# Designed miniproteins, single chains, continued (3): the designs that were tried, part 40

Each design is a single chain, and the fold is of that chain. pLDDT is the mean over its residues in the fold that is shown.

## One batch from the design tools (miniprotein)

Design m9366
Fold by ESMFold2-Fast:
Structure m9366 (fold): chain A 91 residues (1-91)
Amino acid sequence: MYVVKVEREVGGKKTVTELTLDSLAMTLIYLSVVLLESKRTGESVKITVTAPTEAEAKELGKQIEEMARERGLEVTTSVSGNELVAEIRPG
């Protein structure tokens, strides 16, 4: 399972959403929607994903970086064990 936590801070308001997803493919689809919304709204977002393995966390990090770059978003990723943290900013 993948645990995805999405944190947003807009105008001093903090919003946290957490979802559990069963597959890498579903996780990538969800993350693509989060990135699309970040681009649409112009808001920064912090994404934390707990993957089943470190290899899957690293793969997700690469995919998020590619998806963000293709959308003109700035991204920084870090992986610690099976946890990925991605910080997304409007480009």
Scores: mean pLDDT 82

Design m9367
Fold by ESMFold2-Fast:
Structure m9367 (fold): chain A 60 residues (1-60)
Amino acid sequence: SRELEERRRQLVDEVNRELSRKGKELEEKAGGDPEAMKKAQEELTQEAQELARRVQEELA
């Protein structure tokens, strides 16, 4: 299952990268407003989690 392992790793990497990138982008956009940053981070986390779950089901 080398291909499955590689695919899983790539997907995890993609989710992590997206979270990191969007996190930085939101921080800049929020202009230092902690409430706005928290809300955006919450939304990002939820979206990333949903994507990860769907991908996991496809691989399973």
Scores: mean pLDDT 73

Design m9368
Fold by ESMFold2-Fast:
Structure m9368 (fold): chain A 88 residues (1-88)
Amino acid sequence: MLIERAEKGVEYAKKAIEEKDEEKREEYLKKAEELLKELEEEAKKLSEKIHELVAQGKPEEAKALLEKELPAAVLVMRKGHELVQELR
């Protein structure tokens, strides 16, 4: 779910690049920026939970949580931020 939402952020950024109407381009850009910012905060909270599990001596649970979504979502969010920055 985190990765799916991150991919949606990238899609809004791509739509902003392809849009020739300045008003619609700004709308897509804002949607991409807001979604990526929200997902960055969620990824940070998930990362904090992983660190907490490791500190509690539960590395197997931390590994399962990490492998589920976080690394792929972080890579997709980074791509979204790069596309947004390129439009500025």
Scores: mean pLDDT 77

Design m9369
Fold by ESMFold2-Fast:
Structure m9369 (fold): chain A 89 residues (1-89)
Amino acid sequence: SAEQAADARRFIATYEEKREELIEKMREAGFSDEEIEERLKDLTVQAAVALWILIQQGDTSAQPRLDALLAQLDAESQELFQQLVAYLE
């Protein structure tokens, strides 16, 4: 839908900045790389779903970013992504 596409665009526009800021702030607070990765799981899955929605709308420029993002997801997060996109179809 147009609303889902608009939400996806807004999320992706802010995702990289939010991710980088979160990583930096958590490192400054003394969190380990493992703890940071765990906290990023939900954000990363949301970003992957948003990129997938844009691709379904015909924005093929999102494909390389989606592929790169999926490659960094653990098995559990990849399964969640697959379940969410199957439900949205």
Scores: mean pLDDT 80

Design m9370
Fold by ESMFold2-Fast:
Structure m9370 (fold): chain A 80 residues (1-80)
Amino acid sequence: SIEEKLKEIKELLKKIAPSKAKEIDELVKKFLEGKISADEFMDEINKILESSPDLKISEEERYELVKLIFELKELVEKEK
């Protein structure tokens, strides 16, 4: 489900950018409330990661993040 994918994305983002936990929670809430599109959600994730001074991300975590975002996009498109 969309909710399950968002939970996985949120948990991964908080692990790799813990200083941004509140911003991540707010972003996920805005997406769930329909205030931003899937593309805007991805752009905001990239901004959070780029601005995170404590960013620690492995190659495996990057792959997982991209995969989860792709799966989220597919789920959103199926709801249209």
Scores: mean pLDDT 79

Design m9371
Fold by ESMFold2-Fast:
Structure m9371 (fold): chain A 110 residues (1-110)
Amino acid sequence: SSEEILEKVRELLEEGEVGLAIIYLASQLATGEEQARLSGLLGRVALRVRADPSSGPRLAELLLTDPEAFGAALGLSAEETAFVASLPAEHREILAEFILMLGEYFARQK
């Protein structure tokens, strides 16, 4: 379930395992090429949120409401932005929660 996925992701973040949290989350939501694309996207999100943890809530909102603006905020290509827009709403909700968790995690590291 979404709750079980997010619980495991939170555990990995509490252990400082940001990369493993990304790989785990991508593997639960996608397979093959889409899993690799999602891992890459989440890595870029993590870099942006690490640079500015206060950006987490806005990025989470944009992911849910305006994928084009989300892509622009991250400097995504048109193809990468289209990939984000193609994600199921259920997956975008899980990813939005992950972005909020990343913001909390990186705020604590400063």
Scores: mean pLDDT 88

Design m9372
Fold by ESMFold2-Fast:
Structure m9372 (fold): chain A 69 residues (1-69)
Amino acid sequence: SSVTLSAGELKPGESKTVELPESSGVVYVLFEYKGKLRYVAVAPDGTITSSDPNIEAKLEGNKLTLTAK
């Protein structure tokens, strides 16, 4: 099963940390960046996919840190 979380708004130059729930499926973290809805997908194996190359995603344990350029 997939899980979807909202991280709110992420502004250029901002970093935001989101705690991920344990999930057997993909966790989608949705946020607004430059007036558009963006996402980062975290697979159960730790593989991270970002919808925008200007958004850096780092996973440390269950904490996902999003950094906008």
Scores: mean pLDDT 84

Design m9373
Fold by ESMFold2-Fast:
Structure m9373 (fold): chain A 90 residues (1-90)
Amino acid sequence: MELEKEGKEASETYLTDPDEKVREEAAKKARELTAMGLVAAAEALRENPEADEEELLKLIEEHIKRLREEGVPAEELEARARAIVAAERA
């Protein structure tokens, strides 16, 4: 949960900081935090078989859509999220 907030904060820094280098570094951090969140979602599905896979993917999708609206390339992150969840359930 906290990783999702931290990812959004990094995305905001990426957009608002006047230093291009700082913005680029924040964008990379946002992507890494997104990947960590995807792994955490996969782990939750593994531990809780009652968890709805679609609900967890929707949470990830909302996060990714936010990044996409902010100009971060999120298509690959979305595909990777789905692959991680599928692999953990297999």
Scores: mean pLDDT 59

Design m9374
Fold by ESMFold2-Fast:
Structure m9374 (fold): chain A 87 residues (1-87)
Amino acid sequence: MSPLVQEFKENVERLLEHLKGKLSKEQQVNAVVWEFENFVKENPDLSDEEIEELIEAARELVEKYLGKEAAEKTKKRMEEKVKELKE
């Protein structure tokens, strides 16, 4: 795993631990998607392969904390953000 992918994974895990019991599942999904968008914008040297690794890392963490339905929704929204950012 690249150092940037590892950093993002640690950021998402800290975010989900912090938000646990404080926000709804939908709000936690929104927070993860926003963290992903900001991380991609702040790291313009990320390859397409690394961006795919960020998406999978976030999906796996969301599945662990919020369940499979939230994880699939988070993945779809992150993929939509990647398309928007590549314009």
Scores: mean pLDDT 84

Design m9375
Fold by ESMFold2-Fast:
Structure m9375 (fold): chain A 73 residues (1-73)
Amino acid sequence: MEKAEEAARLAYERDGDRVTPQDVGEGVLRAGFSPETARAAAGHAAMLGENGFVTREQALEAVKKGLEDAGEL
């Protein structure tokens, strides 16, 4: 499994389809990425989810964007 997919899976593992930006950041940290990468991913998730939550697809997109910003993708 891609590391980005693993991080996104970890993000929604706790709350099903109601993933928060904080969950995305925690998923990235649990997948073994840096705190800076986790913060970037959480920031992207906050921008994607105007209602305070992101879908599984948006969580994966936020993780990928965070990794890209950190130069890890």
Scores: mean pLDDT 75

Design m9376
Fold by ESMFold2-Fast:
Structure m9376 (fold): chain A 62 residues (1-62)
Amino acid sequence: SLEARQLGVRALEEAKKAGVSEEQLRQLQELIQQGRYDEAAELAEKLGAPKAAELARKAGEV
């Protein structure tokens, strides 16, 4: 859905603000593009981006 896509984009922006590396951002982006939002959220949590994780989880709910 459009809403899930917008939440995914916001999750990547928050991960970037949290200092996640370019390589790790690519991994998050691939998971989000594949609709694997729960896995993206778990990865974001491990990378120290809790706001990104919350947005990714929300994307999986819509």
Scores: mean pLDDT 86

Design m9377
Fold by ESMFold2-Fast:
Structure m9377 (fold): chain A 100 residues (1-100)
Amino acid sequence: PVRPVGVLSKEVAEELGLTDAQKVVQLVTAILERGMTPEEVREKARELGLPDEVIDLLAEFAEQVRKHRDDKEAVLEIARKLSEKLGNPAVYRVAEGVLA
């Protein structure tokens, strides 16, 4: 396992003017590609200024992805549910791309 690379920092997100939806997509990508733990996700999402409700959903997503890593169909279904709860279809599209 390699150290997390390309994980969005608070300073970079502010400099780039990223929306909360874009910050969520970056964290979902890091969870899927780099295997971020729920604890790492909570810390980074809090640093990025995401709402507590969104932080909880992302941490739950990270836990479920870790439990079902070898089951691509289960991970896609988990991503679809997260996408619906957040109202952000980009979450599911990113998951499809990463798991392709």
Scores: mean pLDDT 77

Design m9378
Fold by ESMFold2-Fast:
Structure m9378 (fold): chain A 85 residues (1-85)
Amino acid sequence: SELDKLIKEIIETAKKLLEAVKKGDVDTAQEQAIKLRELVEQLSKLKPSEEQIKKLLEEIKKAGKELGVEDVAEQIVEYIKEVLS
């Protein structure tokens, strides 16, 4: 579905953002942050289920832990929660 594709793209974009932050790649981090904001705004106009949102947030938290940038992942999660509330 369009929702599933968008959620997957948000997860991949968040992972790229987290990786760029870990590497100190400011240029890539900025590009991915802008893309992430646009994708989350698109998601907010759809009707994602609570289960879809939960899975999205869990995947981002997991990526943050694996990369050692949990604080940045928490910021992304809080942003998504705020936009989707």
Scores: mean pLDDT 88

Design m9379
Fold by ESMFold2-Fast:
Structure m9379 (fold): chain A 98 residues (1-98)
Amino acid sequence: KALELLEQAREKAREAARLAGENGSDATKELAEEVAELLDELRDAVARGDTDKARQLIRQISVKLTSAMITAIGEGDDETAEQLKETGKLLDKTSEEI
């Protein structure tokens, strides 16, 4: 269940980065790409059963997602902000499964 939710979160983060790039939200794109990279690390931690590392990464990703959403709103990119918000919801569900 956790790995399935993480796959969905990764897809949403990649889509957010793509959308930010298309909309010219360059700062948001960089933050969304960083979120996607951290989600890859989280997937590996979960797959290994490293619960402590997984919880640490979830906290780091939550902070970056908040920053990315605020940046997207500041750049006038409401569409990317919504995709980042959905990524956060999937991360919260992932946290409940570990």
Scores: mean pLDDT 86

Design m9380
Fold by ESMFold2-Fast:
Structure m9380 (fold): chain A 66 residues (1-66)
Amino acid sequence: SEVEELVAELKSMSPEEAARYLVSLPEALQRQVLRRLVGEDADFFAEIYNAADAAQRERIDRAVFG
């Protein structure tokens, strides 16, 4: 699926690059990718979140929890 392909792509990137790529995705797709990533690889999600700036974290928070 597109979501599985995007999760694999993110895992091939640095955490900083993954954060930039993730927030560039359409909102619905960003939500699906983030929810899968949190469920499958919480440690990698934490690395992305820690590498993200304040604006990127706000977008990630809205996608996961909003």
Scores: mean pLDDT 84

Design m9381
Fold by ESMFold2-Fast:
Structure m9381 (fold): chain A 88 residues (1-88)
Amino acid sequence: MAEKIELVIDLLARGVLTAVLQKSRELLEEAIEDTLELAKKLGLDIPREVLERAARAAERAILENKDQSLEEQLEAAREAARRVLEEA
């Protein structure tokens, strides 16, 4: 279970980072949809609302770390998304 959730977190964080860098709401929505499909394929029943909340937390973490490296922004996004998914 834990290893599968980490794949979901990584996909979401990377998608949100790309959306923030491209300033694209369409890419953000695509990241959420792609992550929902991955979760479903992994047998995880994660509500859309929880993934949307995780995506928003990841977006905030990236913006708060905008002066850091892309790797640090990505890690902050993963940590923020993980917290939301673990509290759900």
Scores: mean pLDDT 85

Design m9382
Fold by ESMFold2-Fast:
Structure m9382 (fold): chain A 84 residues (1-84)
Amino acid sequence: SLRERVEELLKKLEEKAKKIVELAKKVKDEKVLKEMKEKMGEVLELLREAAKAIEAGDLEKAVELLEEALKKLEEMLEKLEKAV
């Protein structure tokens, strides 16, 4: 169901975000850290829009927004892994 997909995506987002925070502590490149802060701002905006979609009962839109947020977090994780 869409509700189960939303719950699955939220769990994956939390797990990826925790890994990003831990890797960011090991990164010494200030340019990489600045890029990560900017990308995290984009992720937070997507998460705010997804929360509004969930509250409105628009689970299809919530899934799309959460999948976009997850993709951005995965791209951030890949860049951070290369920077440590």
Scores: mean pLDDT 85

Design m9383
Fold by ESMFold2-Fast:
Structure m9383 (fold): chain A 91 residues (1-91)
Amino acid sequence: MLTPEQAEADGRALLESGKAIIEEGKKLLADDSAPAKKLVLKGVAAKIMAVALEFVASNTPDPALRQQLLDMARELKKVADELFKKADELE
């Protein structure tokens, strides 16, 4: 298993990655020309990142970082659901 210090560093790196995926997902949601397949792929990426964040959150001793990871995972799942909904509406 990772050391607590490595888990903390990994958690912070995942927060940055999660934020980037959310920003990319929001751009796709605002883009009326975005194809359904691109929306689905970004939604899948957001769900995978949410699972990774929840896994790191379960292994971090820092309650503040744990909460930040869980909050980011929740936002990623929300963005993924919105991306999938938009993709379904295009079909």
Scores: mean pLDDT 82

Design m9384
Fold by ESMFold2-Fast:
Structure m9384 (fold): chain A 99 residues (1-99)
Amino acid sequence: VAALIEALTSADRATRVRALVEIAKSGNPEAVAPLIELARSTDPSQRDAALYAMEALGLMGHPEAIAPLEEIARNPTGPFAEEKSIAAKQALAQMGVKV
């Protein structure tokens, strides 16, 4: 799990996309908490990783991700707040949650 989460922070786009797909397919609940931490990151260097983390959470559909994603959607923080809000709303929609 940790190696796949790290791959989401890779400079290589193909590596990030592959990690996203593998995390989503595995549905491993151990990935939920690390993905939520990554999604909450306010580090500009982690922008793409945070966005991919929210997409992975949406694809996995675990209920534990709903409240954190709603918080990000309504109260986004950091230099890419708008993009994080949009990504969180898309993830919630993918899980069937109305926002």
Scores: mean pLDDT 74

Design m9385
Fold by ESMFold2-Fast:
Structure m9385 (fold): chain A 70 residues (1-70)
Amino acid sequence: SMALEEKIKEIDERIERLEAEYRALGDELAALIAAGTLTPEQLAAFNERVRALQAELAKLQEEKKKLLEE
């Protein structure tokens, strides 16, 4: 149905945004390491955000799977 297709599209857009943020965090972390400016506090904050993004991505992937399988 069109309503189901719209819901899947919304989930896909949310996944795409989270994946983009995940890549951006990885790039920022790599740049800080290369510059020698990364602090332990910054590393801890990055690790916390990465874990939060991974958890949210897993939930969205599960929601999408359930919608596709009924």
Scores: mean pLDDT 85

Design m9386
Fold by ESMFold2-Fast:
Structure m9386 (fold): chain A 65 residues (1-65)
Amino acid sequence: SAAEEVLRRAVEGARTLAPFVPAELALRYVVDQARKRAEELLGPEEAERVTREVERRVSELLDAL
């Protein structure tokens, strides 16, 4: 699904950025990009849900690194 693709891309982006930038900046950048992409593909209501899931997953990932 488009939602799964947005989430997958966000997690991959966070992994790529994590060695080079502070976690807070990586999180902000990845969430902002995911929100824009989700709004483009899914519309505003579904994009909000997907964006919240992205923020949760990426925060968990960056905390584990």
Scores: mean pLDDT 83

Design m9387
Fold by ESMFold2-Fast:
Structure m9387 (fold): chain A 88 residues (1-88)
Amino acid sequence: MASAKGAGAGIGDDGKTWVGRAEVPGQDASTAAEKAAREMARNAAIVDHSPAYGGGAGIDENGNVGLGRGTGKPDGSYTAEAGPAIPL
């Protein structure tokens, strides 16, 4: 099974930037990208107690790339999505 890894960055409404990584063994690049975007947006919003946005990228063992985005709010609510993985 292919494994994928993701990396993401979040930015709060105050312009504060957060960076992070996500590892998603046995998943595709799109899932890794979505997870990275979600984690960064949600954590930035909760920790900074302000709305935040997140972006993520995932790469699998075959060089397929997924891109994701997310939003987080201080109440713990979030959204996240990723497009289909594409070969580089």
Scores: mean pLDDT 72

Design m9388
Fold by ESMFold2-Fast:
Structure m9388 (fold): chain A 112 residues (1-112)
Amino acid sequence: DLVARLQQIRQVLQDALNSPDERLPDIARRFAQLGADVEALHVIGLDTTMRFVKDEAVREQERAVFEAYLQQRIAEIQEVLENWDLPEYQERGRAILGDIAARRKLEEERRA
């Protein structure tokens, strides 16, 4: 079910937005399990910054960029879900899930 998968991805995005830094590795794993590898890589990047960068201004900037990204993705999925009765929004939902699947396949082929 496309709707259920979009709802699952939106939930992990919302959890990422509301989670403390100590939960970033768990959030990355949850994205990877859903095939959202780009989202998982963004979380890993933020986790790396929070662990190794001592400059608080850089840490705050990276977190703000990450939170803006999550808010944008949540808004895109929310709009699709709210308008799911319209064919154009069903196509947008399929494109979001197709993009996630295509990125995963390319990453697997690149590592092979």
Scores: mean pLDDT 76

Design m9389
Fold by ESMFold2-Fast:
Structure m9389 (fold): chain A 140 residues (1-140)
Amino acid sequence: EEIEKKKAELEKEREKFNQAIEDGDYETVAEYFEKLAPSYLNYYAFVAAVVGMTSLKAGDIIYEAGLKTAEALRIVSEKARAGDPNAPEIAKKIVELEKKMDELIQKAVDAARQGNREEVVKLAEEILKISEEMLEIAKS
């Protein structure tokens, strides 16, 4: 029940965000990213700790990816608040990269649980590359 309630709330927030992107509602887009940025830092720190138990190198890389992801979200929220006409397109691109990132994080956690150090490092480097792409897109 509690998990189902949290899923419903998250789904409603995502629907509101998608509608705001379509409507060019820059304030709602900015609020969405501003709300998520601290949660992303904590989430990546947790993932880095879990992955770091298998490979310290992979943990360090994931932590750096978290910092870059949070910075990208901050830049996008600032652009949206400033009424930058490119902000909705930038936000859409970042959300697509975020989906890909979530899939890679799940694979990295699974590889870490299996003790596969080589795969964990490879996945961590792919995660960092996507976070760098997010930051580059956010700065554009």
Scores: mean pLDDT 79

Design m9390
Fold by ESMFold2-Fast:
Structure m9390 (fold): chain A 87 residues (1-87)
Amino acid sequence: PPFVPSSEETDERFVEAVARASPEQQIFLAETEIENAKAYLKQKAPPEVLERMRRLLQRIADILSRSPDPRVRELAEELRRLVEELK
């Protein structure tokens, strides 16, 4: 499939949505972005796309790490591992 990187405006809106979401919604949104990032890595997306994804996932991980829900915090750790892989 072709690469369709989200815009920085789209990334900003997504981060804001994650911050306002319920724990169940945060889990769904984080899992969706993890799968998108894994797909970009598998498809060998351009460095610009991977760097943008890395920045997005780092921002999401920072939000999720502050959650009182241990399931959400576990996803923050998975996101941080993926951020390291995207370097």
Scores: mean pLDDT 79

Design m9391
Fold by ESMFold2-Fast:
Structure m9391 (fold): chain A 70 residues (1-70)
Amino acid sequence: SSTVQQRQNGVNSSMDRSLQTFNDDLDRQVRRGVISQQQGQQMRDQMTQTLQDRRSRLVRYYTQLVQRQQ
């Protein structure tokens, strides 16, 4: 349904905004010398992987919901 699609799009947009805020904060910490560039990159990679895994799980969940309603 359009409602399910809107919810899914909202979650994806929220995750994208969270990743952007996280990356901006990491860039600030690297520029201030609080963390190293290498540490910042590792944290970005881990956050990106976590969000991709979460997206994959949500896609599977919504796909199963649609299949069960048929």
Scores: mean pLDDT 77

Design m9392
Fold by ESMFold2-Fast:
Order: sequence, then structure tokens, then C-alpha cells
Structure m9392 (fold): chain A 66 residues (1-66)
Amino acid sequence: AVDLYLRLASKDSGLSLAEVREILELFRAGRHEEARERARKLMAERGLSEQQAEGVYRGLLTISGL
């Protein structure tokens, strides 16, 4: 279930599955600001706006049960 949700999050963000996992690992380690900043930078490199990136990041955390 979580793996399918991570693939969906990857599709929506344009991030690789490995990048999505890195962001979630940072969040689980309590490094919440670093997780957000990493997600924002990677999505900006793929042409997402700050608003789109924030929405995707929040969706990723919600789908992952965080």
C-alpha cells in the first residue's frame, strides 16, 4: 500500500522514487525543515512552482501516514 502511494507521489511531483524516499527518511528522522527544503529544491529544478511543490509535499506526507 505505502509503496503504491510513494509511486503516485513520485508521478505527481516528477521526483524519482529514491528522492521521495530520501525526503520521507529526513521527515521520520525529525529533520522536518530539511525534508521540506529538499522537496522544494528538487521540485523547483523540475519546474514546479512553490505552491505546487508545497501541495505535493503535504500530499506525500499525508499519503505516507506522516
Scores: mean pLDDT 74

Design m9393
Fold by ESMFold2-Fast:
Structure m9393 (fold): chain A 74 residues (1-74)
Amino acid sequence: MSTEEWNKSAISLLDDLIKAFQDSHPELAKKLKQVKKDLEAGKELSDEEFSQIIQDAHAADPQRTLAVMRAHMG
């Protein structure tokens, strides 16, 4: 996957996670919004940063995180 395709996929996933967590975990949603803004500004997300985001979401609500990831990835 190209960096451009990866960034688009990451932004899309972050948007879905923000929507899923906005009402239940507003602080997590705020952090996710900041990462999305950074990516939209042209910052690249490292594999470590991406893994940490997924871990934070999973720690907050594992069922919701899995549902979002499954829906987003197919």
Scores: mean pLDDT 78

Design m9394
Fold by ESMFold2-Fast:
Structure m9394 (fold): chain A 88 residues (1-88)
Amino acid sequence: SAEELEQARKIAEEIDKLVLKAVEAERKGNLKEAIKYLEKAIELLKKNREKLIDYAVSLGASREEAQTGLDNQIEALEKKLKELKEKL
């Protein structure tokens, strides 16, 4: 629905904002804060996987491209989260 697509857009924007905050926190040496932002971004990606895929498809991606792209993003963020936790 149009309401679900609008919710997905807002979630995508919040995820992007959280990832940017994590990058800034890491750059400043605030590893615990960076970890918390990445954990929240990963949580939102996993919880809203189907909505985010539908949103990407609404923007012209194939479903396969949307699924692969989102799963790759989750994997990349989980790898980064592990690296940051190992620095603590």
Scores: mean pLDDT 90

Design m9395
Fold by ESMFold2-Fast:
Structure m9395 (fold): chain A 108 residues (1-108)
Amino acid sequence: SMELKKRVEEAIKIIEENKDNPELAIKEALALLEDLFDDHEEVKLILRYALLEQGFVDIEEGKLDESLKPLIEEEVEEVRAALEKAGPLYLELAEKLAELAKEYRKKE
């Protein structure tokens, strides 16, 4: 979808322009994708990747059991492969959102 690609490119731009304010960057990027979630598998994969990556942080912080790590790793690899197949822009946004969320949690 031409519209989907434009929204993903704009979300990446918002993240890059607001690296010093992770909370604002996440909120504005997600707002651009909110109405596309139900109709676009690529958006679901982007958000799933970002959320799964937070699972590793939860394990490191003792909020999730270490025994879940192999299951999270398996799902991350599957989602990553699907994003790579969908297109490099989708993987790029997924990785940027995951890193931004980790930064927000560390209070920068």
Scores: mean pLDDT 85

Design m9396
Fold by ESMFold2-Fast:
Structure m9396 (fold): chain A 62 residues (1-62)
Amino acid sequence: SGAEAAAVLEAAARRRGLSRVTEDLLVELAVKTGQPELAEALYRELGEGAPLADAVALLRSL
């Protein structure tokens, strides 16, 4: 569900101070994978200020 993925990743991105572009990309990837909880866990693993490329690479590895 896109709405659930958006809510989870928006909260994670805001807490980590990530850019809106990074947040939007991760929401799109979470929707494609269908697993917002997994996307949230991976986002936590990346840590604060993770580069956009690293976030994309990690989610694409799913």
Scores: mean pLDDT 55

Design m9397
Fold by ESMFold2-Fast:
Structure m9397 (fold): chain A 65 residues (1-65)
Amino acid sequence: GAEEAARAAREAAAEGDEAAANGMGKLSTWAQSGNKAGARIAGERALEAGGGRPAARRAYDASVE
């Protein structure tokens, strides 16, 4: 959910993956607003920016269910 997306964004930033962190942060904001379609699009872009890293994939899945 949104809280998991926010945590994942902070963890990605701590690992130095700012592109993935920014994408996950947007995903969390969209999820909190109840806009699941926007959250999905933001998550897909975050995965693209994160180069398909396993951590980015897990963060995306946790964010969109």
Scores: mean pLDDT 58

Design m9398
Fold by ESMFold2-Fast:
Structure m9398 (fold): chain A 93 residues (1-93)
Amino acid sequence: SKEEEIKKLLAEARKLAQQAAALITQQLGDLGGQMGQSLLGTVDLAEKHKEDVDMLRKGAQAFRQGAQAMTGEARQKLLETAKLLEKAAKLAE
């Protein structure tokens, strides 16, 4: 079902966001830790409002903006998280 697929996409988005947060913290220290927590909070809101297309799209946009500030593996994981949130938003339509 679309609901089960959205849940799977959000679970994968959380996993990638956690991995990105760890890489950002390793690269930027305490400041990176704060950025990572903010991004994980964005995933928390997306999971809580998984039927809200606008909330999912705003979450994806936040991850795309975060990716612009990063390079390498951290950037790639943030972009992949954004794509998963965009797919979830499309399914929630």
Scores: mean pLDDT 87

Design m9399
Fold by ESMFold2-Fast:
Structure m9399 (fold): chain A 83 residues (1-83)
Amino acid sequence: EEARKKLEELYELYKKAEEKLKKGEPLTVEEQLAIRTLRQIASLVGTLDVTLEVLEEALRLHPEEVEALLKEYEEELEKLKKQ
């Protein structure tokens, strides 16, 4: 349940980052981390296309790996906040 909510939050951040990239706007480090994390999750099911359906399938098939990637994302964000 928590992992699913976190995926939805990251997917919203990803959509904003994708829109910024289309406009040629620079990404924040947080947005870059979100893109990297979600693409890693999508790659667990053999794609780099980030959609909610792909992310939910990855969580269904590889829940431990998805949770580990989400935890790594949170740890990297905390390191940025402590600087």
Scores: mean pLDDT 81

